# Designs tried in a protein design run: designed miniproteins, single chains. Part 30

Each design is a single chain, and the fold is of that chain. pLDDT is the mean over its residues in the fold that is shown.

## One batch from the design tools (miniprotein)

Design m1083
Fold by ESMFold2-Fast:
Structure m1083 (fold): chain A 97 residues (1-97)
Amino acid sequence: MADEYAEQQRKLAEETVKLIKEDPEKGLKRADEIGKQGNGGLQLSLAIRIYEEGLDIEKLVELAEKMGLKNALDIFRLAQKLREFFEEVEKWVEEQR
């Protein structure tokens, strides 16, 4: 991917996470639009950023389900899987020490 696309994706993911923190309903609608675009790189960047920022992913999943935002829900489910993966990687690293 060109550096410009990667940077724009990171910035959009950061802006979306900030919006989720400030206005969850509006932020979740924006995440749903990102999901609808079919841009897997942006979806992954958003899921990673949600995990890194320590958002309550379970609450985001519940709100997305309640609002019927299927594409936002898929991104939040990806964030849950990424959290589990990174936690297993950290556990593996500690066991190797």
Scores: mean pLDDT 82

Design m1084
Fold by ESMFold2-Fast:
Structure m1084 (fold): chain A 86 residues (1-86)
Amino acid sequence: DLAEAYRLAAEAYEIAARNTDDPEEREFYLSLARGFRVLAENPPELTPEELKALGEAFRGLARYFEEVRGLREAAELFRRAAELVG
């Protein structure tokens, strides 16, 4: 479910926003979360190749938030999003 994958990505960025003390970084994460919320409302039709690329991107984000930011909850949401898109 592509809409659910985008909702999970939005929630992950909302968690990242709550866990930063940098107001510019917080605004950036909230902007990304809003973008994913819009995509979740009207998910685009993606080719199999685009779905694969999106899944790889979500796996990369999961690794980044776990290993660099120490945000395991956000990382888990990105992993779940990746599973939904392949």
Scores: mean pLDDT 90

Design m1085
Fold by ESMFold2-Fast:
Structure m1085 (fold): chain A 57 residues (1-57)
Amino acid sequence: SEVALQLIAKELGLSPEQARELARLIEAGESHAEIGRRLGLSPSQVAGAREALEVLS
């Protein structure tokens, strides 16, 4: 969902491109720790984004 990506970008201080990459890595089944390392997020922030995508999408 475009709306979910915009909300995640705003909440986590990500660009729209970084938010799309976050969503792509989550869908690809990458670990929260690995995604966090790549995007400068904590594993908890990645987990929260995953929940937001599941609820808002």
Scores: mean pLDDT 81

Design m1086
Fold by ESMFold2-Fast:
Structure m1086 (fold): chain A 52 residues (1-52)
Amino acid sequence: MEEDAERILKALEDAGVSITPEQARRIAEALKAAGIELTDEVLKAIANHFKA
């Protein structure tokens, strides 16, 4: 769980989007609840959503 949150946080920071570790954790929990695997494609989709 924490590893997924760290991956989300780093991917968004690398994309120029600033979020907190708590926000990244909540995103990871939401993806798990929806049955969505954390892939590179999903990380890019999340980053694009926050960049817009």
Scores: mean pLDDT 77

Design m1087
Fold by ESMFold2-Fast:
Structure m1087 (fold): chain A 97 residues (1-97)
Amino acid sequence: SALAEQGIALAREAIELGRRAIELGMEALRNAKTREALNLAIAAILQGIGAIFSGERAIELAKQGKGQLALQLGQQGLRDGRAALELGEEALRRAKE
């Protein structure tokens, strides 16, 4: 299914963004000097985990032939992964101040 293939592609991107967000969040967490930087780092890690979970679930749904649901969850995971990456970048910027 074209929808399942698109869902998998978006899911893989969501997983990669989530992993990157966790990496940046963990670096920010190690260097955080303020509560604000700490909170952003934790938010990036948690939202990054969520993006990975959504991506993995979207891939599983695609394998089950649930292409529309896989696409929807892949799209959500991509949005969450992008937001998590932005949080991680901001957390790291704040931690380095």
Scores: mean pLDDT 91

Design m1088
Fold by ESMFold2-Fast:
Parts: sequence; structure tokens; C-alpha cells
Structure m1088 (fold): chain A 78 residues (1-78)
Amino acid sequence: SLKEQIIKSLETLIELLEKGEVSAVAVQTGLHDILLLAREAGLPEEVIELIEKALEAARQGDMEAALEYLKKALELLK
């Protein structure tokens, strides 16, 4: 399902961020794509807001905040 695809993408991005194996540009692009899919899938507004906050944090270079928002979004989807 689209929700399962989003969960997989979030898990992959979180893993790459924790390992430092992803560029800031790649994080921003990945989060933008995930956000579009999350809106299309009709995920809860709380989850969408957390992904939006993660994207904004990533745009400002705050990768620690971006990671924490994404972990929180993933927890709500389990």
C-alpha cells in the first residue's frame, strides 16, 4: 500500500541520517517526495505536520531536529 511505501521510505531515511550517509540536499528531496505521498495517502494531519517540520529543519541545516521529527512521525504510523 502507499502507507507501507511511506513507512519504508521513512525507515530508510532515518537509518541513513543516523549513519550520516546522506547529503542535506538528498534529505530535503526525499522529505519533499515523502510529504507529497503522505498528503496523497491521506495520512493523519499530525503525521503530515511532523514531516513538514522535519523538512523545514533540514532546510535550516538542523539534521538532529529533522531526525527527531521523523522518528516521531514513524512512531505514530506503527
Scores: mean pLDDT 86

Design m1089
Fold by ESMFold2-Fast:
Parts: C-alpha cells; structure tokens; sequence
Structure m1089 (fold): chain A 55 residues (1-55)
C-alpha cells in the first residue's frame, strides 16, 4: 500500500494537499493506461512525494 499514511498532512496547505493527491491520481491513471512498470510508477510517486515533503 502506498505510504500516504506516513505523510504529515498538517505540514501541507489545502492547496498543496490537492496538488499532491492530483499528481498521484493522474500518475496512477497514466500507469494503468500506458502499462508502466511497478518500479517506474513507485519511483515517480516517490519523486512527487519527496518534492512536496522537501518544500
């Protein structure tokens, strides 16, 4: 299960939360449509999460 539960949501504004969830959701849909490997999908998800956490 994607570790969304490890995200400290209290550190994010509503706008950042919406952007993060949107990017993760869009990536998930794209992975299904383009048959992206699990490894590549996980890597891209981690990049998105890391970017938002590092801000």
Amino acid sequence: KFPIQYLDWSKFSKEKQAKLLKEIDELGKKAKEENISDEERIEKVNEIVEKFLAE
Scores: mean pLDDT 70

Design m1090
Fold by ESMFold2-Fast:
Structure m1090 (fold): chain A 75 residues (1-75)
Amino acid sequence: SLSSLTEPLEKAKKLVEEAKKIEDEEERLKLFDEAIEILEELLRLGERVLPPEVKEELRKLLEEIKKEKKEWEEK
């Protein structure tokens, strides 16, 4: 069900928030990678069962996190 997304989605968001507070670049990028992996797995498992609007929101969040990771890496 859609409610089964709550725990992994909140975990991914917490990882991004923790990454933004960490001054160590290597650990920061590791947390971003963990958040990305969670969202990619949610999209993979939910591809046939999630409503299109939920999949679009997850893809947008994934793109935003990937973009933010890249900005941290290229600085």
Scores: mean pLDDT 79

Design m1091
Fold by ESMFold2-Fast:
Structure m1091 (fold): chain A 83 residues (1-83)
Amino acid sequence: MSREEELLRAAEEAERLAEQARAALADKPEAAAEVEELLRRAAELLREAARVAATDPERAEELAREADELARRAAEVARAALA
């Protein structure tokens, strides 16, 4: 698997999780909305990282790190809401 393929798969997974977040947290709509927004933003950054991975690998890794931070924050929000 290439780095571009890895980043695209990560983006698809983040998009899938964002779609499911509202259903999983339906009784906690504010947390659901925040998790969905963070994961969709992470997916956008991962798709941009995939687009530039071959031509600007340093920028791709910076975008991937930003996406990772957003995904980490989404996990914290979801965990707090489910605690």
Scores: mean pLDDT 84

Design m1092
Fold by ESMFold2-Fast:
Structure m1092 (fold): chain A 57 residues (1-57)
Amino acid sequence: SEEEKLLEEAEKIKDDEEIVKFFEKNFEKLSPETQVRLISLIKDKKKAEELKKKLEE
């Protein structure tokens, strides 16, 4: 599926900030479960938590 391809692309990204930008650009195409999985790729838990809060605001 398209969201599976997006996860593959995100996994190739080693930089947390690039993952954050990728998520912000593509989150509308992702199911809630896939959004959580993509956020979990971020090594810095503070950045991951900030992204999660942004979805709820």
Scores: mean pLDDT 77

Design m1093
Fold by ESMFold2-Fast:
Structure m1093 (fold): chain A 86 residues (1-86)
Amino acid sequence: MERRLREEILEAMALIMLGVSRILAEKAKAGELDQAEVAEELERILEKLEEMAKRAEEEGLERAAKAAREAAEEVRAMIEELRALV
């Protein structure tokens, strides 16, 4: 039970972090937020997602690891896009 709950929590956290990143990136592209400040915040989110993926992989939490890796790839692409605009 505890291991399954932990995997569900980590997967949900990765998806929430991705959702926050998408909202911030869209607001930055719309000129509502500073693109450089948003890129810096997305880098902090990316670092957390990469650490989450590594930890989940080490613990055999395959669904959580996959969610964190896929979220990290999307956030990295958002950072590159925002930095290309400045």
Scores: mean pLDDT 87

Design m1094
Fold by ESMFold2-Fast:
Structure m1094 (fold): chain A 69 residues (1-69)
Amino acid sequence: MVDEAKKLIDEAKKLLDQSGEKARQGDIDGAKRLAEEADKKLKEAGDLFIQSGVPKSKVDAIVDDVSRS
């Protein structure tokens, strides 16, 4: 399920981009909602990576890289 986890990460990145756009437009509530949705997808992706045998340390690095973008 690494492919499914990667898909969730890609979706989270898209949501973070949309969140940034909403914040730039002054829609702070909309930006917060999109960021919360991205966080949920990142958590689900992390769980799927762990279930697929990826070490937690590697998963933490992947999530950190995405959340800092």
Scores: mean pLDDT 78

Design m1095
Fold by ESMFold2-Fast:
Structure m1095 (fold): chain A 79 residues (1-79)
Amino acid sequence: KKKPKITVEKVDENNVKITLTFPDGRVEERVVPISEAADVIERLAVRAVVEEKLTEEEVKILSEEVKKAIAKLEKIKKE
């Protein structure tokens, strides 16, 4: 199984694409305003934990991915 993953990428000056990869390899993508992106990242992570019944190890990995995504989002906001 793949490890859970969240990424964030700049689409334009006002929007980012958030990609959530589940341990089974399923991918969910959302394009959202930069102002809403942090909330969406956290909500998608919570949904993944509940829906996929992630192990403690997978939750820990996803938590680190969320931190990385938020850090990248803060850099995007400064551009």
Scores: mean pLDDT 79

Design m1096
Fold by ESMFold2-Fast:
Structure m1096 (fold): chain A 72 residues (1-72)
Amino acid sequence: EEDAEFSKAVRDAAERLMAAGYPREVTAAAVQYIVSKFGKDPEAIKKAADWLIENLPKDATVEEVKAFIDSL
């Protein structure tokens, strides 16, 4: 079901961001903003999180994260 895959994608994205070294507050804001932009699309959420990890430093601000996601 899409809701189950969506919930898993959200949790996996948050875990990846935290494992990559982003603070919890930045991780939460990033995942929420990705979901607001792409909706309940597990692959889009996964790709956006992967691109964020590849392109932004661990000390990126919430504003920098949102600007990056807006560029996707």
Scores: mean pLDDT 81

Design m1097
Fold by ESMFold2-Fast:
Structure m1097 (fold): chain A 60 residues (1-60)
Amino acid sequence: SKEEIEKKIKELEEEIKKLEREVQEKEDEGKLTVEEALEYKKRYDELLEEINKLKEELRA
C-alpha cells in the first residue's frame, strides 16, 4: 500500500540521518579513515537508491 511505502521511505531517511551523524562524529574526532569514508559513501548511495525506487513505486 501507499502508506507502507511512505513508512519505509521514512525509515530509510532516518537511517541516512543516523549514518550522517556517525560520519560527522568520526570526522570531528579525527578518526575517519579513507576506507571507512568509502564504506559510508557506499551505504549512503545504497540507501538513496532504495528511497528513489520506493518513490517511483508511489508514482506508479
Scores: mean pLDDT 84

Design m1098
Fold by ESMFold2-Fast:
Structure m1098 (fold): chain A 64 residues (1-64)
Amino acid sequence: SPMEQENVMNQIVRDVYQKAVAEKLSKEEAVKLTQEKADEAGLSEEYKERAIKTVVHLWDQYQA
């Protein structure tokens, strides 16, 4: 369902951001990890794109 996809997407974004801060990942590495986790979770292209955009937004807000 769309709500299940959104919940999975939000969890991936949180996990990626936490790992990126802890391991000092670059923006590009964080985007790659988001793509990998979204593919593993079976997210649709729409939700995968939204996850990537959210990670990019967090980078622009906190790391840029």
Scores: mean pLDDT 83

Design m1099
Fold by ESMFold2-Fast:
Structure m1099 (fold): chain A 56 residues (1-56)
Amino acid sequence: SDVQKLVAEAEARRVGEEHGLSEEEIERLIRAGVDALDAGKSAGAAIRETLAEILA
């Protein structure tokens, strides 16, 4: 739903800012979360996985 996408974007931005990510990296987290929702998957899991990849 649109509400779930807004929540995923807010979560991705919050997590990215907490980890000192660039705006480009935060946009990558947002994309991962939204794409996961569109695929019927967990946005939170996708955001965490993508964060781990960026921090690796």
Scores: mean pLDDT 85

Design m1100
Fold by ESMFold2-Fast:
Structure m1100 (fold): chain A 76 residues (1-76)
Amino acid sequence: MEWVKSLSPTQKAILEAAFDLVWERGYANTSTADIAEAAGVSRATIYRHFPNKDALVKAAIDLFLAKARERTKKRL
């Protein structure tokens, strides 16, 4: 998946933090400030890469599903 290959280490940290927090706490209980703190970045850095919380969380889920599908194909 082409967009995943272009992710910087900073973007990967943000996406991993977003996925983990949403998985543990749910979407409604996870803020962009919580994600920024967990990823070790500022909220401004998040908004540089993602326009809003919805886009960020969607990208995090898409990245996880992409990795899960890749693992499933290797097992089959």
Scores: mean pLDDT 74

Design m1102
Fold by ESMFold2-Fast:
Structure m1102 (fold): chain A 62 residues (1-62)
Amino acid sequence: LPAAEIHRLLRRALALTPPEDEALRRRLQEALGQPVPAESVLRAAADFLRSIGEDAAADRLL
């Protein structure tokens, strides 16, 4: 995926992340500051998106 598309999907994941999940929100915010986010963050974002029914968005990240 192009970096811009990865960043759009990460911004979507961040917007949908509950405020209580500070650890995930922090990881996503840090990743958005990087041109190539770590695979561990992409996997965490994809797992979260799948958990809330956003399967298509999750599949695009991984």
Scores: mean pLDDT 81

Design m1103
Fold by ESMFold2-Fast:
Structure m1103 (fold): chain A 70 residues (1-70)
Amino acid sequence: GPVSDEEIYRTLAEILAAITARDALRKGLTPEQVREEVLKVVDEFIERNDLTPEQREAVRKAAEEVAERL
């Protein structure tokens, strides 16, 4: 069946978080600073796209999972 909007936004957030983390690590930021940058970028993504509460939850969980892998 078709992918839900929540799954699409979650996937986009995972990609955004991963790219943000990679770039921050390459710049020599600490793991804690990388986590802060990831969460900041993902929160900005949520606000700019006027996500529903369900979409916001899915996106934030994806960001937390990326942060835990650092």
Scores: mean pLDDT 81

Design m1104
Fold by ESMFold2-Fast:
Structure m1104 (fold): chain A 80 residues (1-80)
Amino acid sequence: FEELAKEIVELKKKYEEAKKKLEEEDVTEEVIEYGKKLLEKLKELIKLFKEKHGELPKEAYELLEKLEKELKEFEKKVKE
């Protein structure tokens, strides 16, 4: 649980760094890649928490939904 949380923090940092880099370079694909990895780890954390505690805090679902929406917007920008 703690190790997974640390991975999520590191991925979030890389995702935010890639988003910042996007202001100067077209690194949309890199943003999507880190965002997808972050989403996968968040889903894993949610699954583990639900398994141990039954129900998740509302904030966890809100964070997941926000990230999913943000990733869909980035994906739309790279698709033709």
Scores: mean pLDDT 73

Design m1106
Fold by ESMFold2-Fast:
Structure m1106 (fold): chain A 75 residues (1-75)
Amino acid sequence: MTEADRIRNMTIEELQEEVREEAEKLAPKILAGHRADGVQLSEEQALRQAEAILTAKKMLEAMTPEEVGRRFLAA
């Protein structure tokens, strides 16, 4: 079993759970970056963006960008 096969068999919710701790570490950096660029962003919005980025990155190890986009649109 490859890592790609494991990722392909996971739900979006399961992938988000795996990246949760890393997303919590990334969210403050996203928030700071957007604020530096003059973009108003909430801590909750930054966390959701971090989760989406890390989930998409993990999915891209196993599937095409088109498949990743379809899965996010279906959620």
Scores: mean pLDDT 77

Design m1107
Fold by ESMFold2-Fast:
Structure m1107 (fold): chain A 66 residues (1-66)
Amino acid sequence: MEKLAETLIRYALAAMKNGDFEKAEEYLKKARELGYTPTPEELQEMADIAKKNGNEELAEKYRKEA
């Protein structure tokens, strides 16, 4: 189960790097439904990617969760 959730986080990061934040949120939701809580480091990386892509709202959301 942990390995699947970790894979979903990697997919979320890849989707964000491609600018597909809707797909990224879907992967994050699935990982959380499996009981996985993203690490502060993962959340900071997500916030950085969102900010670079101009999505300040999501960047601030992830920053607050970290």
Scores: mean pLDDT 78

Design m1108
Fold by ESMFold2-Fast:
Structure m1108 (fold): chain A 112 residues (1-112)
Amino acid sequence: DQDLAEAIAYLQKAIEYLQKALEALEQGDIDKAIAYATKAISYALEALTLLRQVNARKPSPTIQRAIELLEKAIELAREGIKALQQGDIDAAKEYLEEALRLAQEALALLQS
């Protein structure tokens, strides 16, 4: 399924940019952390759109679970950005780390 392959590619990009956001945060570069987390959300939304299309054509409990994990990861990444904008670096790190964990779980399900 080409849409599933594209969704996986976008999800891998979302994970890459969440990792870059956390790396920027460790280096104290808040502006870069926000920029990378924002890019991660953009890629995650592209993956989510494609996963919803795949699931609409051929419903799959595995794809539905990956959608749910990715939706939660996106919301946590948004909360992380808000925390960074408010200067709460510790909360931002926790949100972005949990977003990364859920995105990685979604990827593992789709590659099984």
Scores: mean pLDDT 93

Design m1109
Fold by ESMFold2-Fast:
Structure m1109 (fold): chain A 66 residues (1-66)
Amino acid sequence: LKLTEEQKKALKEKMEPLERELVRRYLAGEISPEEASALAKEALKKEAIKLGVSEDVTADEVRNAL
């Protein structure tokens, strides 16, 4: 998987506030670490697809390309 610099920047900007919210929910006892991880992966894949990344690509592959 190859991401453009614009795609990398957009993904980082979109994911930062979401990751902070998931950490807050975890610390508040609202979600488990496993649930937080699953939600983060789903959001990363969704945002990557919006930027033109194939839906066949895993969230882990997107993260490794950042």
Scores: mean pLDDT 80

Design m1110
Fold by ESMFold2-Fast:
Structure m1110 (fold): chain A 55 residues (1-55)
Amino acid sequence: SAEELRAEYERILAEQRKAHPDQAEVLDAGGRILDELLADPSKREQAEAVVRALR
């Protein structure tokens, strides 16, 4: 679900920010893109791809 994808992304972001604090702006930008994709049900596959790219 959209909520589950967003929660997974936030968990990944927390670990990435801890390891690479200098990348915070890039990670925040990714979160904004994901939120936009999750607002459109037709773009769910794209939202899943964004989360998968960070796993």
Scores: mean pLDDT 76

Design m1111
Fold by ESMFold2-Fast:
Structure m1111 (fold): chain A 97 residues (1-97)
Amino acid sequence: MKLSQQAAVLATAAELLAVSALTLAELGAPEEEVRAEVEAFLENVKKALEYAKKAGDKELFKEIIEMGRKAAERLEPVAPEEAERVKEALEELEKEF
């Protein structure tokens, strides 16, 4: 499979997990459940960025980071601590490329 395609698939999976985390937070789910979805989101983001980096696809790398930042912004009103965790993780990951 092409590395850029694998990165795109993982980025899509991450985006769906971000929507799941937001929905759980909005419904007042336990913090542990929201955190688990955010952790799954971040693992998929890390993998997507790794594949984008291996492919030399800087544009896709930036798009994945931007998707993550938008996810954090959406989480901020309902799960501010998790939103901050996402932002900090993305800042560290962005330094890799």
Scores: mean pLDDT 84

Design m1112
Fold by ESMFold2-Fast:
Structure m1112 (fold): chain A 81 residues (1-81)
Amino acid sequence: AAGLGVLRIDPPTAKVGEKVTLEVEASGPVEIYVDGKLVARLPPGRGTVEITATKPGLHTVEIVARTPDGERRLTVELKVE
């Protein structure tokens, strides 16, 4: 198992002012970054975070988990229109 997975990102394309729901599952603590800024921390297991779309464009969502077997990282692009 990868020790980190994205279960949901909804909506994958947002309008400015909308909330995007990100659901993740990890075997260790998780940090979530948007455009290099830490926006949330989640405990091991399943967790959900809401990200408010503030600027139009493509944004980088980086999800970092510290698992017992090492660091796992996923990158997702969020489009805001």
Scores: mean pLDDT 81

Design m1113
Fold by ESMFold2-Fast:
Structure m1113 (fold): chain A 101 residues (1-101)
Amino acid sequence: ATAAAELGLLYLQRGDLENAKKYFETAIKRDPKNATAHAALGRLYLKEGKYEEAVKWYKKAIEIDPNASAEVYRNLAEAYEKLGKTEEAEKWRQKADEIEA
């Protein structure tokens, strides 16, 4: 069940965003509760500069797994900051700090 998400991350690291997206979408289709694949799509959209989509997919990842890594919460905060939503960005940064504390 993890192979598609792992291949997607490999393509994302190599800058192949089209193949990364296809593998993450495949991972989610196979397991709709795969929080890692949802967070990976958020990261992909953040890298593309599609900040509204990044927020959407990171929020879905957190809804599936509220104990997600501090990196997921920081990346969500970054996406909000890029959108000029400073108060939302601060909220999610505080949550990331709580996880690492």
Scores: mean pLDDT 85

Design m1114
Fold by ESMFold2-Fast:
Structure m1114 (fold): chain A 60 residues (1-60)
Amino acid sequence: DEEELKKLLEELREFLKENNFSEEEIKDYEKALENVYKEKGLEAAKEFFEKLKEFLEKTK
């Protein structure tokens, strides 16, 4: 559902902004998540975001 994708993108954007990512970096991650959604669907996009959060949590 495109509405769920939009919410997921908003959550991603806010998460990255809170972690001091630049606007350019945020746009790159948004594009990556949209590509995952287009190729593998919403559940894969959610998993991508969850794995990204785990990765950044461990590499802080």
Scores: mean pLDDT 80

Design m1115
Fold by ESMFold2-Fast:
Structure m1115 (fold): chain A 78 residues (1-78)
Amino acid sequence: MKEVEELLKKALEAAKERKYEEAARYYREAARLAEDDPEAQKLVARALAEMEILKVEDTGERDLEEVKEFVEKELEKL
């Protein structure tokens, strides 16, 4: 499990730096090591979800309408 946690930390750090290919590589290695450990598999699933959220926020693949509504709400504060 400790090796899985270390790889997932590297994956999330890479995702924060917008190095999504590098993040995916670390994620795949962590998933491979977690194959027989249910607790490690939960960590892998959670890290994947966090990486997908970071990627969507960076690339704008989704949430364009919700982002506009959020910005509109902030502008109404002005």
Scores: mean pLDDT 66

Design m1116
Fold by ESMFold2-Fast:
Structure m1116 (fold): chain A 58 residues (1-58)
Amino acid sequence: MTRVRAVMPAPATSPDELALRVGDEVEVLEEVDENFVRVRSLATGEEGLVPKSVLEPL
């Protein structure tokens, strides 16, 4: 199980994106492409896409 934290906020600019604040912990579910990963929030259980650039290195 790969857990990482957000190091930058994610604004969720589309319905399939997950909004994150700095320090939010997520579980990586799938690397969708070179720029985005599907994650689950450990705080809320909500799933969505976030840019890889807002997370700690995988």
Scores: mean pLDDT 78

Design m1117
Fold by ESMFold2-Fast:
Structure m1117 (fold): chain A 76 residues (1-76)
Amino acid sequence: LEESFKKLMQPALELFEKSKEVKDEEERKKLAEEAIKIAKEVKELIERRLPESKTKEELLKEIEEFIKKVKEVLEK
C-alpha cells in the first residue's frame, strides 16, 4: 500500500528534482507546477480510497510537506 503510493508520487519527485537543475525560471515553474498537480492528485486518491489510519495520516502529511517544498521553488 505505502509502496504503491510512493510509486504514484515518483513522477512528482522527479519533476521537482528536475526543477532544481534548470536555469530557466519559466521552465522551472512549469516543472514545479506539474509536480504540485501530481501530488494533489495522489493526495485526493489517498483521501478517497484509504480508510482512516495512522498510515493514511502519515502519507497525507508527507504529500503536504512535499507540496510546501515545491511551492517554495515557485515563490522564488
Scores: mean pLDDT 77

Design m1118
Fold by ESMFold2-Fast:
Structure m1118 (fold): chain A 95 residues (1-95)
Amino acid sequence: MPDPPGSSRTLYASIRIQAGPGTTPEQVEEAMRLLVEKIKELGGEIVRTERLDEHTALIEAIFPSEGQFYQFVEAAGEVQRRYGVLIGVDELREV
């Protein structure tokens, strides 16, 4: 989709993936991989990815606009439902 008028802000996001009850470390890894692929598909840049422990992963990314960030948030909701992970945005700022 073309960017909405007024959403030309480049955004940095720190995204945390946490295992929910009964979620395996392998499901956390798969969720992280899918989110990384979605960010790249949306034209975002991966700054870094880190596995903090067997239940927690971190993605730092730059989104070209608010529109792509919100498309990512919708996709993250589907990943949460599918893998039983909790996805939160620890930091979101304009760059």
Scores: mean pLDDT 82

Design m1119
Fold by ESMFold2-Fast:
Structure m1119 (fold): chain A 98 residues (1-98)
Amino acid sequence: GEQEKLIKKAEEIIKEAKELIKEAEELKKSTDDPEVQSLADRAIEHAKKAIELAKKAIDLAKQGKLDEAKKLILEAEIELGVAKLELGVAKLIEKKLS
């Protein structure tokens, strides 16, 4: 049903955000560039926020608050999208410095 779809979507967001955090942390360890480090830090912050929003969405979905859960999933997707853009820019800068 709708509840199961929302929970699955939130779990996918959590998985992607965790993978992004790991990649951003690895980039921070490999770079000497302060701008790359700053962008990676921002990506980690946005990805962590996506995880928090997605976890709250799972709790709301389990309570049958499907519209509230959908809103938090949308907010989590936006946060994850911002994180992906910031990490993408960080990687592009690092590649140009290599």
Scores: mean pLDDT 91

